# Designed miniproteins, single chains, continued (5): the designs that were tried, part 110

Each design is a single chain, and the fold is of that chain. pLDDT is the mean over its residues in the fold that is shown.

## One batch from the design tools (miniprotein)

Design m19820
Fold by ESMFold2-Fast:
Structure m19820 (fold): chain A 68 residues (1-68)
Amino acid sequence: IEATARSFADGLADQDEEHVREATRVAIRTLAERHGEEYARRFGEALIAHLDPRLAKAAREALEEALG
């Protein structure tokens, strides 16, 4: 999960906040459907930890929207 989250974060590093928010929302929703909410939440936390602070905020908002 950590390796996958890091790879995903690396792919988002050069994206804008809107794209990061959308991509995170889709990924979290997909993971929740396939592996359950707890797995998706853990992935989201790991992803946020590997993002630049400005992008981390967008990802956090997306995580809360997808699972909240």
Scores: mean pLDDT 78

Design m19821
Fold by ESMFold2-Fast:
Structure m19821 (fold): chain A 67 residues (1-67)
Amino acid sequence: MKKSIEAVGEALGIDPKKIEEILEKKKKGEPLSKLEENIANTVLSYEKSKAPAEAGRRASREIAERR
C-alpha cells in the first residue's frame, strides 16, 4: 500500500502524505470530496492491478505536470 501511495502521488504530483490522510479519512468513514475519492480509488485500483506501468509511466507524469 505505501509503495502504491508513493507511485500514485508521483504520477499525479500529490504528496504521499496527503494521499495517506485521504485513505485515513476513508477508513474512518468520513465524507470525501470528489477529488479525494478519485485519489483513494486510484490507489485501490493500483493495488488491485499491481501493474500500473502503462498509466504510471512518463505519460501520466507529464499530464500531471502540465496542470
Scores: mean pLDDT 68

Design m19822
Fold by ESMFold2-Fast:
Structure m19822 (fold): chain A 65 residues (1-65)
Amino acid sequence: GTVTITVTGDKGVILSDGSILKPGETVTLDAAETTIEQLPDGSLVVRTPTKTLVGDPEDLTITVT
């Protein structure tokens, strides 16, 4: 399965590897290696072995297939 993350807000998201997802851009991750957690402040944390993405749920669309 795959996890597809699209930035739907007007701000980009900076990944832990220094790469930037701009508004309207998409990243596709392996669902078997991806963990999605919600922090106490409401932020979503998407973790893989190689990178971590943190963003607000209002600014992200996450699709699991």
Scores: mean pLDDT 81

Design m19823
Fold by ESMFold2-Fast:
Structure m19823 (fold): chain A 65 residues (1-65)
Amino acid sequence: RDEPPPLLELEHDPRVSPAEVGEALTPLFERWQERLDAGETLPPLRVTLSLDADGRVRITIEPLP
C-alpha cells in the first residue's frame, strides 16, 4: 500500500451515484488487472463518466499528458 495508485483521474457527473460509478468501472478494472497480471504496462488515463440524454452512463477514456 506504500505505492501510489496508478495515475487514473476520475471525473463524474454528480448525478451519477457511487454505485453506478463502481458498476461502470468494474469491467474496465477487470480488464486492466488482467493486463497487469500479464506483465503489460498501463498508460496514465483520465476516465470521465457522464449521463447522456437517455440517462445512460457514458464512459470516455482519454490519455493523460
Scores: mean pLDDT 69

Design m19824
Fold by ESMFold2-Fast:
Structure m19824 (fold): chain A 73 residues (1-73)
Amino acid sequence: SNEEVLAKAKELIEESPVPLSEEELKEAYDFLEQYLGVDLSRIVPEEIAEELLKNSKDPLAKAFAALRLAQLE
């Protein structure tokens, strides 16, 4: 469900070794809700989603990576 995807994506962002600030985290969460249900496969291939989630400091990149990975579960 969209609720389960959103919850999993938030969890993945919070568990990232590269933490976002409180303001960046809010921006990332806004992006999660905005792009929930969008097919991100052409924007974020699965192979780079894990790398972006681990290493990116950009809220949008982290949100897209987390959504992509959450949608695969």
Scores: mean pLDDT 80

Design m19825
Fold by ESMFold2-Fast:
Structure m19825 (fold): chain A 113 residues (1-113)
Amino acid sequence: SMDELIERLREIVEKIRTLASKLPELQEEADKFIEAVEEMIEALRDPNATLEQLRELYEKAQEEIQKLVDKARELLSDPNATEEQKRIAVELISYANEALDLLHELLDLKLQQ
């Protein structure tokens, strides 16, 4: 169960990496998202990680996810953005929100162990 959620989260990281490579305007926020999510995955896999560490990493990941979503929403409101850029921004928002839901579920599962 936890391994399946982590695998889906890794798939989302690669999807966001690919999408951001086509949209340089979101590259910084995407890179910080990827870093925060990968740090959280490492902590979730560490049997010695404390609940406090997991909570702090979750809050950091949530913040970086929100920054990516906010930046993508700004692009959607830009009258100079192309339809392709808007399509990529919508996909990034969708994957970022799915990542947040998966991280919340993973944290809940870890807290119950």
Scores: mean pLDDT 89

Design m19826
Fold by ESMFold2-Fast:
Structure m19826 (fold): chain A 68 residues (1-68)
Amino acid sequence: SAALERAAAGVAAAKTAGAVATGLGEMADHQIGSPEILAAGRAALAAEKDAAHRRALERQLTRLESSL
């Protein structure tokens, strides 16, 4: 669907931890993902030093990984 395509594009184009987390959550809700999107999310988590941002990224990554 157009919504799934926009969610995937949003994660790929995201420039902030919050935007990545939101995009990953939308993809998890629709059970869609790719190795490239998961790698981008993991890279964002590895680069993030703020504890609250890390928790948001970890939560959404776990949801996406468990939905695939």
Scores: mean pLDDT 67

Design m19827
Fold by ESMFold2-Fast:
Order: structure tokens, then C-alpha cells, then sequence
Structure m19827 (fold): chain A 91 residues (1-91)
């Protein structure tokens, strides 16, 4: 179920955001890698999926560079995108 995969990805991104806010960059990246794995399984919305995966990969780069605030903004944008996708799929 693509909706369940998208919801799981959102939860993993939220955990990554919390880890990043606490300065646990290794844990944040681990959660983002898990979110990317869940998103790769999504088949019904390939364009939105690929945009979200790109955003998460960019956020990982920002975290590795110590650009934590910018990484969090990218994660928040990705969560909003995935929430809108779920809303559209439920219509």
C-alpha cells in the first residue's frame, strides 16, 4: 500500500529531524536512508517520489556539511510534499 509507505517515510523524516535538532547527525542520516528505502518502493506517484528522494539526499549532504538549519528546512518541505501526495491519493 503506497499510502502506508508514504506515511512510514514521513515518520522516519520526522525522527531524522528530531535527531538533527539534538545534534545526532549519524542517527539523522540513518533515518533518512530508511525513508529513502521506503520511498523507493512507492509506484503510483513516481514524479513526487523522485522529488522527495532528491530532497532527502540533499538534506543528507547539508547535514554532513553542518548546515543543520537548511537541512531541517528541506526535511520540512519534503514532509509537506508527502502529506499533500497522501491527501490527493485519499480523494
Amino acid sequence: NDIELLQKAIKLIEEAKKAAEKGDIEKAIEYLDKAIEELKKVKSVPAARDVAIGGLKYAKELLKEGRIEEAIEVLEGTIKLLQEVIKELLE
Scores: mean pLDDT 90

Design m19828
Fold by ESMFold2-Fast:
Structure m19828 (fold): chain A 73 residues (1-73)
Amino acid sequence: MEHIKKGEEYREKGSEALHEGNLEEASEYFEKTSEYYEEAAKESKDPEESKRLRELSETYRRASRGLRELHEG
């Protein structure tokens, strides 16, 4: 549960950074979001929840990479 809460907190911070046009900061926050969802997936005893959390982790990892590429050119 705590890792899901941390993931959501960093997701919100990433969204705020995006709203302010800070692509580098948003990328870093979404990377942390991905890491927390991955840890939550490992700790989940529900296979469906674990799968959903892994999909969320991958989604935010891809978002982080895309934002980093946009910032770096």
Scores: mean pLDDT 84

Design m19829
Fold by ESMFold2-Fast:
Structure m19829 (fold): chain A 70 residues (1-70)
Amino acid sequence: MPSLAEKASASIEGAARKALELEREGRLEEARRAVEQLREEGEKAIASLDPEDAEKVRKALEEALERVKA
């Protein structure tokens, strides 16, 4: 079974893809909102996990946020 960290990382990746798709459609306000939700949900997941799992999810969140800025 996938771990909570793996599920959180997958959710972060999915949210990042959605934000990029909205940005591509020119829906900039919705894309910005999606990025804010991504950050908030990622931070909540990190706070709920063990330190090692939290580090993995934090890395996934940082990579996703960097990708949606490009």
Scores: mean pLDDT 78

Design m19830
Fold by ESMFold2-Fast:
Structure m19830 (fold): chain A 75 residues (1-75)
Amino acid sequence: MIYPIQPLPKLSKEQAQKELEKAEEERRKYAEKGDLVGEAKALSKMGEALANLGDKEESLRYISESIRKIGDAID
């Protein structure tokens, strides 16, 4: 059963931007290590930050990439 997804509370743009930058740094570090699971977690955080910034299309792209990276790590 799918639980209804409610809109996230609107964070300040400053907080969302800070989280995006932090997640971008984490993604780069995990990419250097070849840690696909770590990259996926960072991409998911980037997607959440982009959603809070109003870039919902970009948010969905990053979340999809996160799911793909997890699949690559398991296969």
Scores: mean pLDDT 75

Design m19831
Fold by ESMFold2-Fast:
Structure m19831 (fold): chain A 84 residues (1-84)
Amino acid sequence: SREDAIAVAAAGITLAGLEFETRLLQKQGLITQEQYDQMMAIVDQAKAQFQQLLADGAPASQLMAVADQALEQVQQIVNQARQE
């Protein structure tokens, strides 16, 4: 549906935003190399899963769940960095 297509696009934008945030934090020296590597691994894995689900015609809810899980995992690492 049109609503599902918009939700999938928003999930894709979320993943792109996480990659941008990770790179920006690294460029500004606000995260360690280990934190950068962990965050990029989460983003890359989520992007791969998202592309596979999209190719398989999976429901929008599954694509959204992949983006939401990646967001939560990345935010956990960012919150740890804020405490250092």
Scores: mean pLDDT 90

Design m19832
Fold by ESMFold2-Fast:
Structure m19832 (fold): chain A 86 residues (1-86)
Amino acid sequence: MSPGLEVEALVSAQYVGAAVAGLLGDAEAVKKYVERALEIVKENEEKLGEKAKKAAELLKKAIEAAEKGDIDKALEYVGEAINILA
């Protein structure tokens, strides 16, 4: 598996956790899953280059949306980040 595919898989796992938390209305749990996804992207920034920077910006926006209680918008940003990492 390439580093990009590995990071995509790990971020996708966090997205599934965030989506389940979102179904339960738990914006704080959504935020925690998105923060973990951001850590994964940052840990792999050297290998992913520009893709990591774009994904990180989207994940930061997802954290801000979750902090505002906008779970749907937070999940949209995480989905966009996954598409960039693919």
Scores: mean pLDDT 83

Design m19833
Fold by ESMFold2-Fast:
Structure m19833 (fold): chain A 87 residues (1-87)
Amino acid sequence: SRDEELERIVAELREMVENKAPTSEIAKYLSEVTGIPQSTISKLIKKLGKDKTILYAVGLLQKRLAEELGDDEAAAKIEAKIEELLK
């Protein structure tokens, strides 16, 4: 399911961070799972740091899942949290 896919992505990101994966590998993985260009992800990491960029990417995936389930209220709340991360 898409929920199980999101859990797998979160687990893989956690393992990458724990194993001190290079920023370039994290950027590549986030690009693959979000569809955002790797250059854009790399710029976000430079601006926000690695941890906030990971939270942003996971938030985007959670928002997409909420939208697919028709949970517009959950999607709007996630959008607000994402906007706070970009500050």
Scores: mean pLDDT 85

Design m19834
Fold by ESMFold2-Fast:
Structure m19834 (fold): chain A 96 residues (1-96)
Amino acid sequence: SEVEKLKEELLEKIERAERRIEELRRELRDDPQVMRELEALERTLRGLRQRLEWAVRNLSPEEQKEVLRSLLRVVDSIERHLERLRRGELPVPEPV
């Protein structure tokens, strides 16, 4: 079904993002700001898993598709943020 395909895609993307967070933790462990950012992203990914589990238990297939597409957009945003962190790009330099 379309719902099963979207669920599978979302879970694969979440797992991929979790693996990237672990890689960045090893590579950038000496940067406390990056470590805090990675912890925040990991918490967000955990929340996405919880929302997915809630949706499949409580919503109709049509409502599940809507939620899954929303969660996919959030994961895509996280993936872009992880790529920026990997390149040494942080959100807004701190004013001195």
Scores: mean pLDDT 82

Design m19835
Fold by ESMFold2-Fast:
Structure m19835 (fold): chain A 73 residues (1-73)
Amino acid sequence: NPEDVIAGLEKGYEQALKDGDYLTAGFLLLALGRQYFGSLKDYEKSSEYFQKGRELLRKAGASDGFVNSFLGM
């Protein structure tokens, strides 16, 4: 069920932020973007999550090349 997966990812994201784990939080935002894109076909929300995830990962010290490699770009 995509809705249960999304709820689990949102919980993980909130927990990662509380733990100060911004690298994990950023990857969870990218995972949310992938669920909205692939499962729900909500391309607007998908785009928002990918933008937020990339920015958070960049602030956490991940290179653009590493993030793009993870996304298959």
Scores: mean pLDDT 79

Design m19836
Fold by ESMFold2-Fast:
Structure m19836 (fold): chain A 84 residues (1-84)
Amino acid sequence: MSDDELVAKVRAIAAQLKEETDPARIQKLVVEGMRLIDQLSPAAQEEALKVLRDALDTASEHPDPIMSGVLLISSGVISTILKR
């Protein structure tokens, strides 16, 4: 599978994460997204991680404070991994 196809799948997962409120589905989407990112080249991983991080930031506006906190921490971890 090409990097472009994997990045497109990560973007689709990111779009679902922005609209998903069920904790179990959010967890599955995050795990799937990270698994796809692990298959990317280092340059494509940076772009895909940014996409996933932005989706997690949006999802962290979740009305449940515990879920909001978990999503914000997940976004922060990805931000730390991104190349500078």
Scores: mean pLDDT 73

Design m19837
Fold by ESMFold2-Fast:
Structure m19837 (fold): chain A 56 residues (1-56)
Amino acid sequence: KPKVKVVDVETGKTYDAEVLSVEGNIVTFKLPDGTIVKAKVLKVEGDTLYVKILEK
C-alpha cells in the first residue's frame, strides 16, 4: 500500500497517510487513526505531498 507524507500548508502539520484515491490534483487519504481527508495537492517533493485540506 502506498504510504506518503502529507504536509498541511495552512497549519504546518505533517501526517503519515495511506492514499485511497487520486483524481487530478485532489487526493483522498486515510490517517493512522482512521480519519479520511480530502486535499488539494499544491506541491510534490519525492514522497512528500504539500496540500491544502478541503475536508477532514
Scores: mean pLDDT 78

Design m19838
Fold by ESMFold2-Fast:
Structure m19838 (fold): chain A 52 residues (1-52)
Amino acid sequence: TEKKYNEAGKYIDDVNNSRNGDEVSSAQNKFNDYLKKNNLSIDDALNYYSSK
């Protein structure tokens, strides 16, 4: 659902707004964990985010 992709997009924003490698790693782990828990494709989540 769009709601799940919007939530995934928040984690992508966190990755993009990270200022150092530790913040990037933390945000990336949260993004991957969210995708896994919700059975979402990373490609679909990134495509949805890029279509804004």
Scores: mean pLDDT 79

Design m19839
Fold by ESMFold2-Fast:
Structure m19839 (fold): chain A 102 residues (1-102)
Amino acid sequence: AAEERRRLGQALAEEQRERIEEIMKEKKVGLDEETERELAREVFEALAARTDTVAGALLAGVREGVPEEELKARIRALAPEATDEEIAHAIARTRELLAELE
């Protein structure tokens, strides 16, 4: 089911985020903002490589400058239960997140 695939993608993203947060906490003494941004970029690149997931498709599509309507269609194919409002919100949040990494 698409919902089950979405939950797995979210759970994997959460596990990767928790692992990075633990590594960053352990190395917090001496990590500058540039090193934090580099680690975040590596995680986003790994997630974007998984375009079969909602998170990966969002990251890759936004980074590549895919038009919003085409990106909405791609996300809907992966999560057909999601509303237009939910998809638009996810795209907006992904753009905000990527802008913070520049």
Scores: mean pLDDT 66

Design m19840
Fold by ESMFold2-Fast:
Structure m19840 (fold): chain A 60 residues (1-60)
Amino acid sequence: ALTPRQRASEARGLEARRKVNEALENENIEEAAEWLRTELGLPEQTVRDIVESLKAQLAR
């Protein structure tokens, strides 16, 4: 069985993916990055990696 911490981690991962997809559709990458940092408490390096991935997708 999954631990409570593992379940919370999965829920946060789904939330992050939803917000990232929303930002791609609206081209609000900076707003999504701020949300990930403040609401999910992700490390700044992780937020930067996500932002760079989004920028690469939009540049195609």
Scores: mean pLDDT 70

Design m19841
Fold by ESMFold2-Fast:
Formats: C-alpha cells, sequence, structure tokens
Structure m19841 (fold): chain A 107 residues (1-107)
C-alpha cells in the first residue's frame, strides 16, 4: 500500500515534468487517497498537496491551486514543520495573484 502510493506520487511528478498536468493531478489525487488510508497525518500528504497545487497552477486553475497549497500548509503545520508550512502559505498567497504580479515578485 505505501509503495503503491509512492509509485503514484513519483508517476505524478514525472507527468508534471513532462507537462502532462491533467495526468499529474489525477495521479497526485490517487496518491493522497492512499497516503490518507495509511496515515492521515503523514507529511507525504502535504508533499502531494503542494504538487497538486503546482499542477493546478500550470492548468490556470488558480482557485484550486490556492486550496491545495492551503491544505499542504495545514498538514505541515500539524506535523510541526514550520518552514514547509510557511513556504506552502507563500505559494497559496502567490497563487491568488495574476501571472504578471507573480513574475514582478520574483524579480
Amino acid sequence: MLEEAKKLYESGKQAYDEGKYDEAVELFRKAVELFKKINPDSKLIGDAYELLGDAYLKLGKTEEARKWYFEAMKVYKKNGDKERAEYAAQLAYKAGLSPEEVKKLLE
């Protein structure tokens, strides 16, 4: 079960790297469902939520991206990972901005 969930997560990352963002979303969602069945408090759920946010952002689905970054932040916060929680919060904030506004913040 854990190895199956990890395989889905890695397959999702590969799909994302190949620009197959819709496939990445489906694979990350399946990975999250399996991680939750194994340990609902797992940091791996936060990692998968963060990448799910990234995939939605690439698809132009800004509201969905913000939701998943916020869910990732909550998982990291619950696990005491302040640094990753803060990073996920920043991603959620930036996802609320236009592509032009995000680019301006990175310059």
Scores: mean pLDDT 80

Design m19842
Fold by ESMFold2-Fast:
Structure m19842 (fold): chain A 98 residues (1-98)
Amino acid sequence: SKAAEERRRKELEEHRHEMGLKIIEEYLKSKGVKEEEIKEVLEKARESRKELLKKLIEMLAEEYGVKVEIEEDASEEELEKKLEELLREAIARERARE
């Protein structure tokens, strides 16, 4: 039971990480970023969950025109919280455009 739950949690985390990488790639392509720069960003994000979270926060902040300060010493937990807050705001804005 516990082993099955731990395996499911790990699979979900791996899936979320891969989805995050794909979102970053598609966003950078949409902005006309060079393939070389996209590859470098994706490699850093793939190796570091913290870098993935920082890039997702940066992208969402840019897309919605909000300023977000990310401290260099920010924890992964703090970054996940900021990303969740930005995603909630993004969903609210999309619903308001209907």
Scores: mean pLDDT 74

Design m19843
Fold by ESMFold2-Fast:
Structure m19843 (fold): chain A 89 residues (1-89)
Amino acid sequence: MKTVTVAPGTSATAELDENIVVTVTVESWGKDATIRVVVLDKKTGERAEKVITKAPGSAELEVSGKKIRVTVTYDAKTNTFTVTFEVLE
């Protein structure tokens, strides 16, 4: 399990595994939230992408047989998103 904090209009990157990198970009927020999640396996070059449109929200992505759960929450007091990643074995 790994957690990153990301501000609106910015990106954060997390290394979840030796080969698995996740990038989260908050492209927009408010009425229509656009939170783009990209998972890359550096060993194989396989890539998966999903958009989360609400906070709180979640998505599951799969790359190279590995399933990754992404959960997003928003704190209006700090104007930040907390993104949690779980590699499902």
Scores: mean pLDDT 80

Design m19844
Fold by ESMFold2-Fast:
Structure m19844 (fold): chain A 79 residues (1-79)
Amino acid sequence: DEEILELMRKAMEALVAGDWDTAAEHARKAVELAYEKGLLKPEEVEELLKEIDETVAELKAGDQEAVQKAAAEVLAKLA
């Protein structure tokens, strides 16, 4: 899905730039769009949104290496 891939690309670009709030926004939009298109189950949406929120909290706490890994895992689940 081209729209989901574009949102994931924007999320990754924002993450690399250190704009964590923008990265989370694009990642949440990708999850919501994937659910709308029938690519994700309701339980998968809840899990992914929780992982995005936890990742942002860890970034703001200063554990950038662990967070970059977690963010990459969330984006990989959407691919």
Scores: mean pLDDT 75

Design m19845
Fold by ESMFold2-Fast:
Structure m19845 (fold): chain A 86 residues (1-86)
Amino acid sequence: MKAEKEKLLKEIKEIASKAEELKKEYDEAVKAGDKEKVEKILIEAIERQLKIAELLIEIEEGEVKEDAEAMKEKAQKALEEAKAKK
């Protein structure tokens, strides 16, 4: 359990760091009016957030797990919405 939990925590941190970088790129693309880049970055960021939520559900319990489940639902809905815009 300890080694497995440590591995999952490292994965979460890596994904979170990437999500923060993508949010910065997203803001820059919005300022530039690059709609195609905005959509691509948004989808990638949502997918990263969904993965973080899934990992948190796997390793956490109680309130943190409940928050992670809510995050997963929101991320799934946002991803469907982004893809549905074609």
Scores: mean pLDDT 74

Design m19846
Fold by ESMFold2-Fast:
Structure m19846 (fold): chain A 65 residues (1-65)
Amino acid sequence: AFEEAKKEAEEKVEELEREALRRYLAGEPVDSQAVKERAKEIAREVGEKYGLSEEEIEELIKFLT
């Protein structure tokens, strides 16, 4: 449950961060705060999918951001 949600969220956030880095290296503007907000949203969506409690979702957000 939590470990599976953590792994899925990590993979999705890593994809998000890789895309942001690619854009940054290409000279495109990247809003780091928007990337962090997107990562929090991913953690919440994945946490809800796995039936995590609000406390567990907050822990997942702390881990990813």
Scores: mean pLDDT 80

Design m19847
Fold by ESMFold2-Fast:
Structure m19847 (fold): chain A 99 residues (1-99)
Amino acid sequence: SHHLEKKIKKEIEKLKKELEEISKEYNATPLDDLDGLQKLLEKVKEIGKRLKELYKVANEKQKREIVNLYSVTGILRSAISFDIAAAERKKREEEKKKL
C-alpha cells in the first residue's frame, strides 16, 4: 500500500541517519577502546538486522536503497571488527610482557 511505502521510506531515512551517527562515533573512538568498539559493533549489527526485516516488505526501489545501506553496515562491521582484533592482540602482548 502507499501508506506502507511511506512508512518504510521514513524508517530507511532513520536507519541512514543512525549509521551516519555511528560512523561519527567510530571516528571519535580511540583504537584501543575495546568496550567502545564492541558497543559500536553491536549497534551496526542491530541496524543490519532491521534492514533485513525492511527488505522483506519493501518495494523494488526501496530494496535497492536497503541493499546499499546494508553494504555500508558491512564496511563498518569489517573496520570495527579489525580494530577490535588489533586491540585484543595488543592487550595479550602487554599481559605477556608482565610475566
Scores: mean pLDDT 89

Design m19848
Fold by ESMFold2-Fast:
Structure m19848 (fold): chain A 62 residues (1-62)
Amino acid sequence: LTAEQVGALVEAVTPAGLSRAQLTELLGDEALAAELMARYDRDGDGVLSPAEVGDLAVAHAP
């Protein structure tokens, strides 16, 4: 992930979270979106919560 992609995810996440479809649209890569969902979707509900997006951002910080 680029810092710009991480920033876009953080800006786009709402209290409702980000779905896999929204991740695919923001990243332009379905495989990457699926991988992020598999690693950071702790609840397995198919949505990344703001906390999970925060963990993703920290993990991919420069």
Scores: mean pLDDT 78

Design m19849
Fold by ESMFold2-Fast:
Structure m19849 (fold): chain A 108 residues (1-108)
Amino acid sequence: MLLTPEQMKAGFEQLKKLDFKKFAEILKRWLDEQKVPSPEQRARLLPILEAFYLYALLIGVENDPVAKEFLETLGVTSLEQFNVRLAKFKPKEEVDDPELRALLDEVA
């Protein structure tokens, strides 16, 4: 189901309430180590990431310094590079990450 612009903006506001730099560093570690969060953590994480992605796509990455810094922390310069990196991601293991849990609880 496609999110409305209002839902996308709300999700992005929740992402901004997280320590987005720590969140981006955790996500980079997941991508580099080929790990994925537990199903419970993924269920909480995916709506936030989807809302962020769609909001960034709608507004344009160049028009939002938080979105730009998030991508730079991940080691990419565009949404296209981020998508390419995600397409190459082959998870080897599933882990319940206590640091990710703490960050998600900050926005609950």
Scores: mean pLDDT 67

Design m19850
Fold by ESMFold2-Fast:
Structure m19850 (fold): chain A 68 residues (1-68)
Amino acid sequence: SMEAEYERMKAALVALARSAGLSDAQIEALLAALDETYRRGKEEGLSLDEMERRMLGVLARTLTAHAR
């Protein structure tokens, strides 16, 4: 299901963010952003592949902000 794939991807992205040195507060912000992205994508009728691209974009923006 899309929900199962979302939970799997969310766990993987959080693990990558932790490995990159993000704080617990930054991980909480990332989780909130991923949940909002998933909610909006479902409303827009996005495919799983399109959802994965948007979620990867959220992680990329979070990592870029962390590097500042």
Scores: mean pLDDT 83

Design m19851
Fold by ESMFold2-Fast:
Structure m19851 (fold): chain A 72 residues (1-72)
Amino acid sequence: EILTPEQFDLEVEAALEIIRATVAKMANDKQGLEEEAKRLDELAERAAPVNPQTAASLRKMAEDLKKEVEKL
């Protein structure tokens, strides 16, 4: 089930592109933004043992998104 670090990084990058596009489309959709923030936190937890730097970036994105939700 656990991919190699290189394969996992590729899948994370693909997921991030989708999340970024979704966030841009849902800038005023509080529920959608909350769901994407949850997905980013989940992905960060899964990335932590494989790529700590990627996990840190994902957590920061989730926090930034949560702050955006607070403004809605």
Scores: mean pLDDT 74

Design m19852
Fold by ESMFold2-Fast:
Structure m19852 (fold): chain A 86 residues (1-86)
Amino acid sequence: MEAEIEALIAAGEEQGRAQGEAYAEANKDKLSPEAQKLLIEAATLSGRALALKKAAELAGSEELRRKAEELYARAKELGKQVEELA
């Protein structure tokens, strides 16, 4: 179960990163290089947070739920920075 949870988290992080990279590349004419980097980081953390939330539900883990909330908060802060730089 732990190994499956770790794989789920890693997959979520990679999916978020790939989505962020694709969006940044598609909008590189509208976003500064700094905004692009922050957007990719925010997307990566968001993907990891969603995966952790799903893992927490599957495992009934309060610890994983708290970690997901922390990562989501960080992603939200980075998203605000991207909006300010755009």
Scores: mean pLDDT 81

Design m19853
Fold by ESMFold2-Fast:
Structure m19853 (fold): chain A 79 residues (1-79)
Amino acid sequence: RKIVPTQVDVVAATEEELRELAVKAPVLAVHALSQLPEDRARAFIATLSEEERARLREALKDAQLPEERRARVAGLLDE
């Protein structure tokens, strides 16, 4: 794994920042997850409760994402 400096707020978001986005702006949290490397997105989703995952699944329906990114995030949330 590589350590990278903060670059693009959504990609460089910490786990805590992503959790805050999931509560306050779940659509933005879904967009952030779609832009994260798969390993990071999967690891973050694995730390979420069922309630938090349900919230993100609702936001995914409202988020206008390319099909590829939407399918990827949906697959991770369905695990």
Scores: mean pLDDT 69

Design m19854
Fold by ESMFold2-Fast:
Structure m19854 (fold): chain A 76 residues (1-76)
Amino acid sequence: GATAEVGKILGIPEEDVKKLEEKFGNTIEGLLKAKSGDIASLVSARNAVMVADAIKTIKEKDDSTEKGKKLVELGE
């Protein structure tokens, strides 16, 4: 699902990806509705920041980096 693909792009552990999927679902639409506080309740502070930054990258369509291009493609 889209949440698992974001996890792969960011290098987040599968255990954290599973928690995000259980809370926000497997679609990009569900993940984009996630609030920073909800993400921080599920995963480490470091990983919560990375996920929040990825959501921002997708919303802003920031394709200036290789990782950003992959994230933006998931949002389309």
Scores: mean pLDDT 81

Design m19855
Fold by ESMFold2-Fast:
Structure m19855 (fold): chain A 87 residues (1-87)
Amino acid sequence: SVETEIARALTLAAVDHLKTAFRKEPSDFLASELLKESVNLKKEGRETGDLALIELAVQELKWLVENLTKHGLSESLIEEALSALIE
């Protein structure tokens, strides 16, 4: 529906904004927010059967794992992101 498309566009805009902020000043707080959004996107994709949304969420989770590792951030957030990729 149009409402679903608008909600998805707003969520994707939020993810992009958080990634932009993270690139400027990496932090556990921004990483935690990105993880929450990515997990929610994957859950929504699974509940609605939207394979493209699941694929997008997986790409965001992979990006998060790479960048958490690159910046030496929280190991617990890396573990949560990896767990979210499997499920």
Scores: mean pLDDT 84

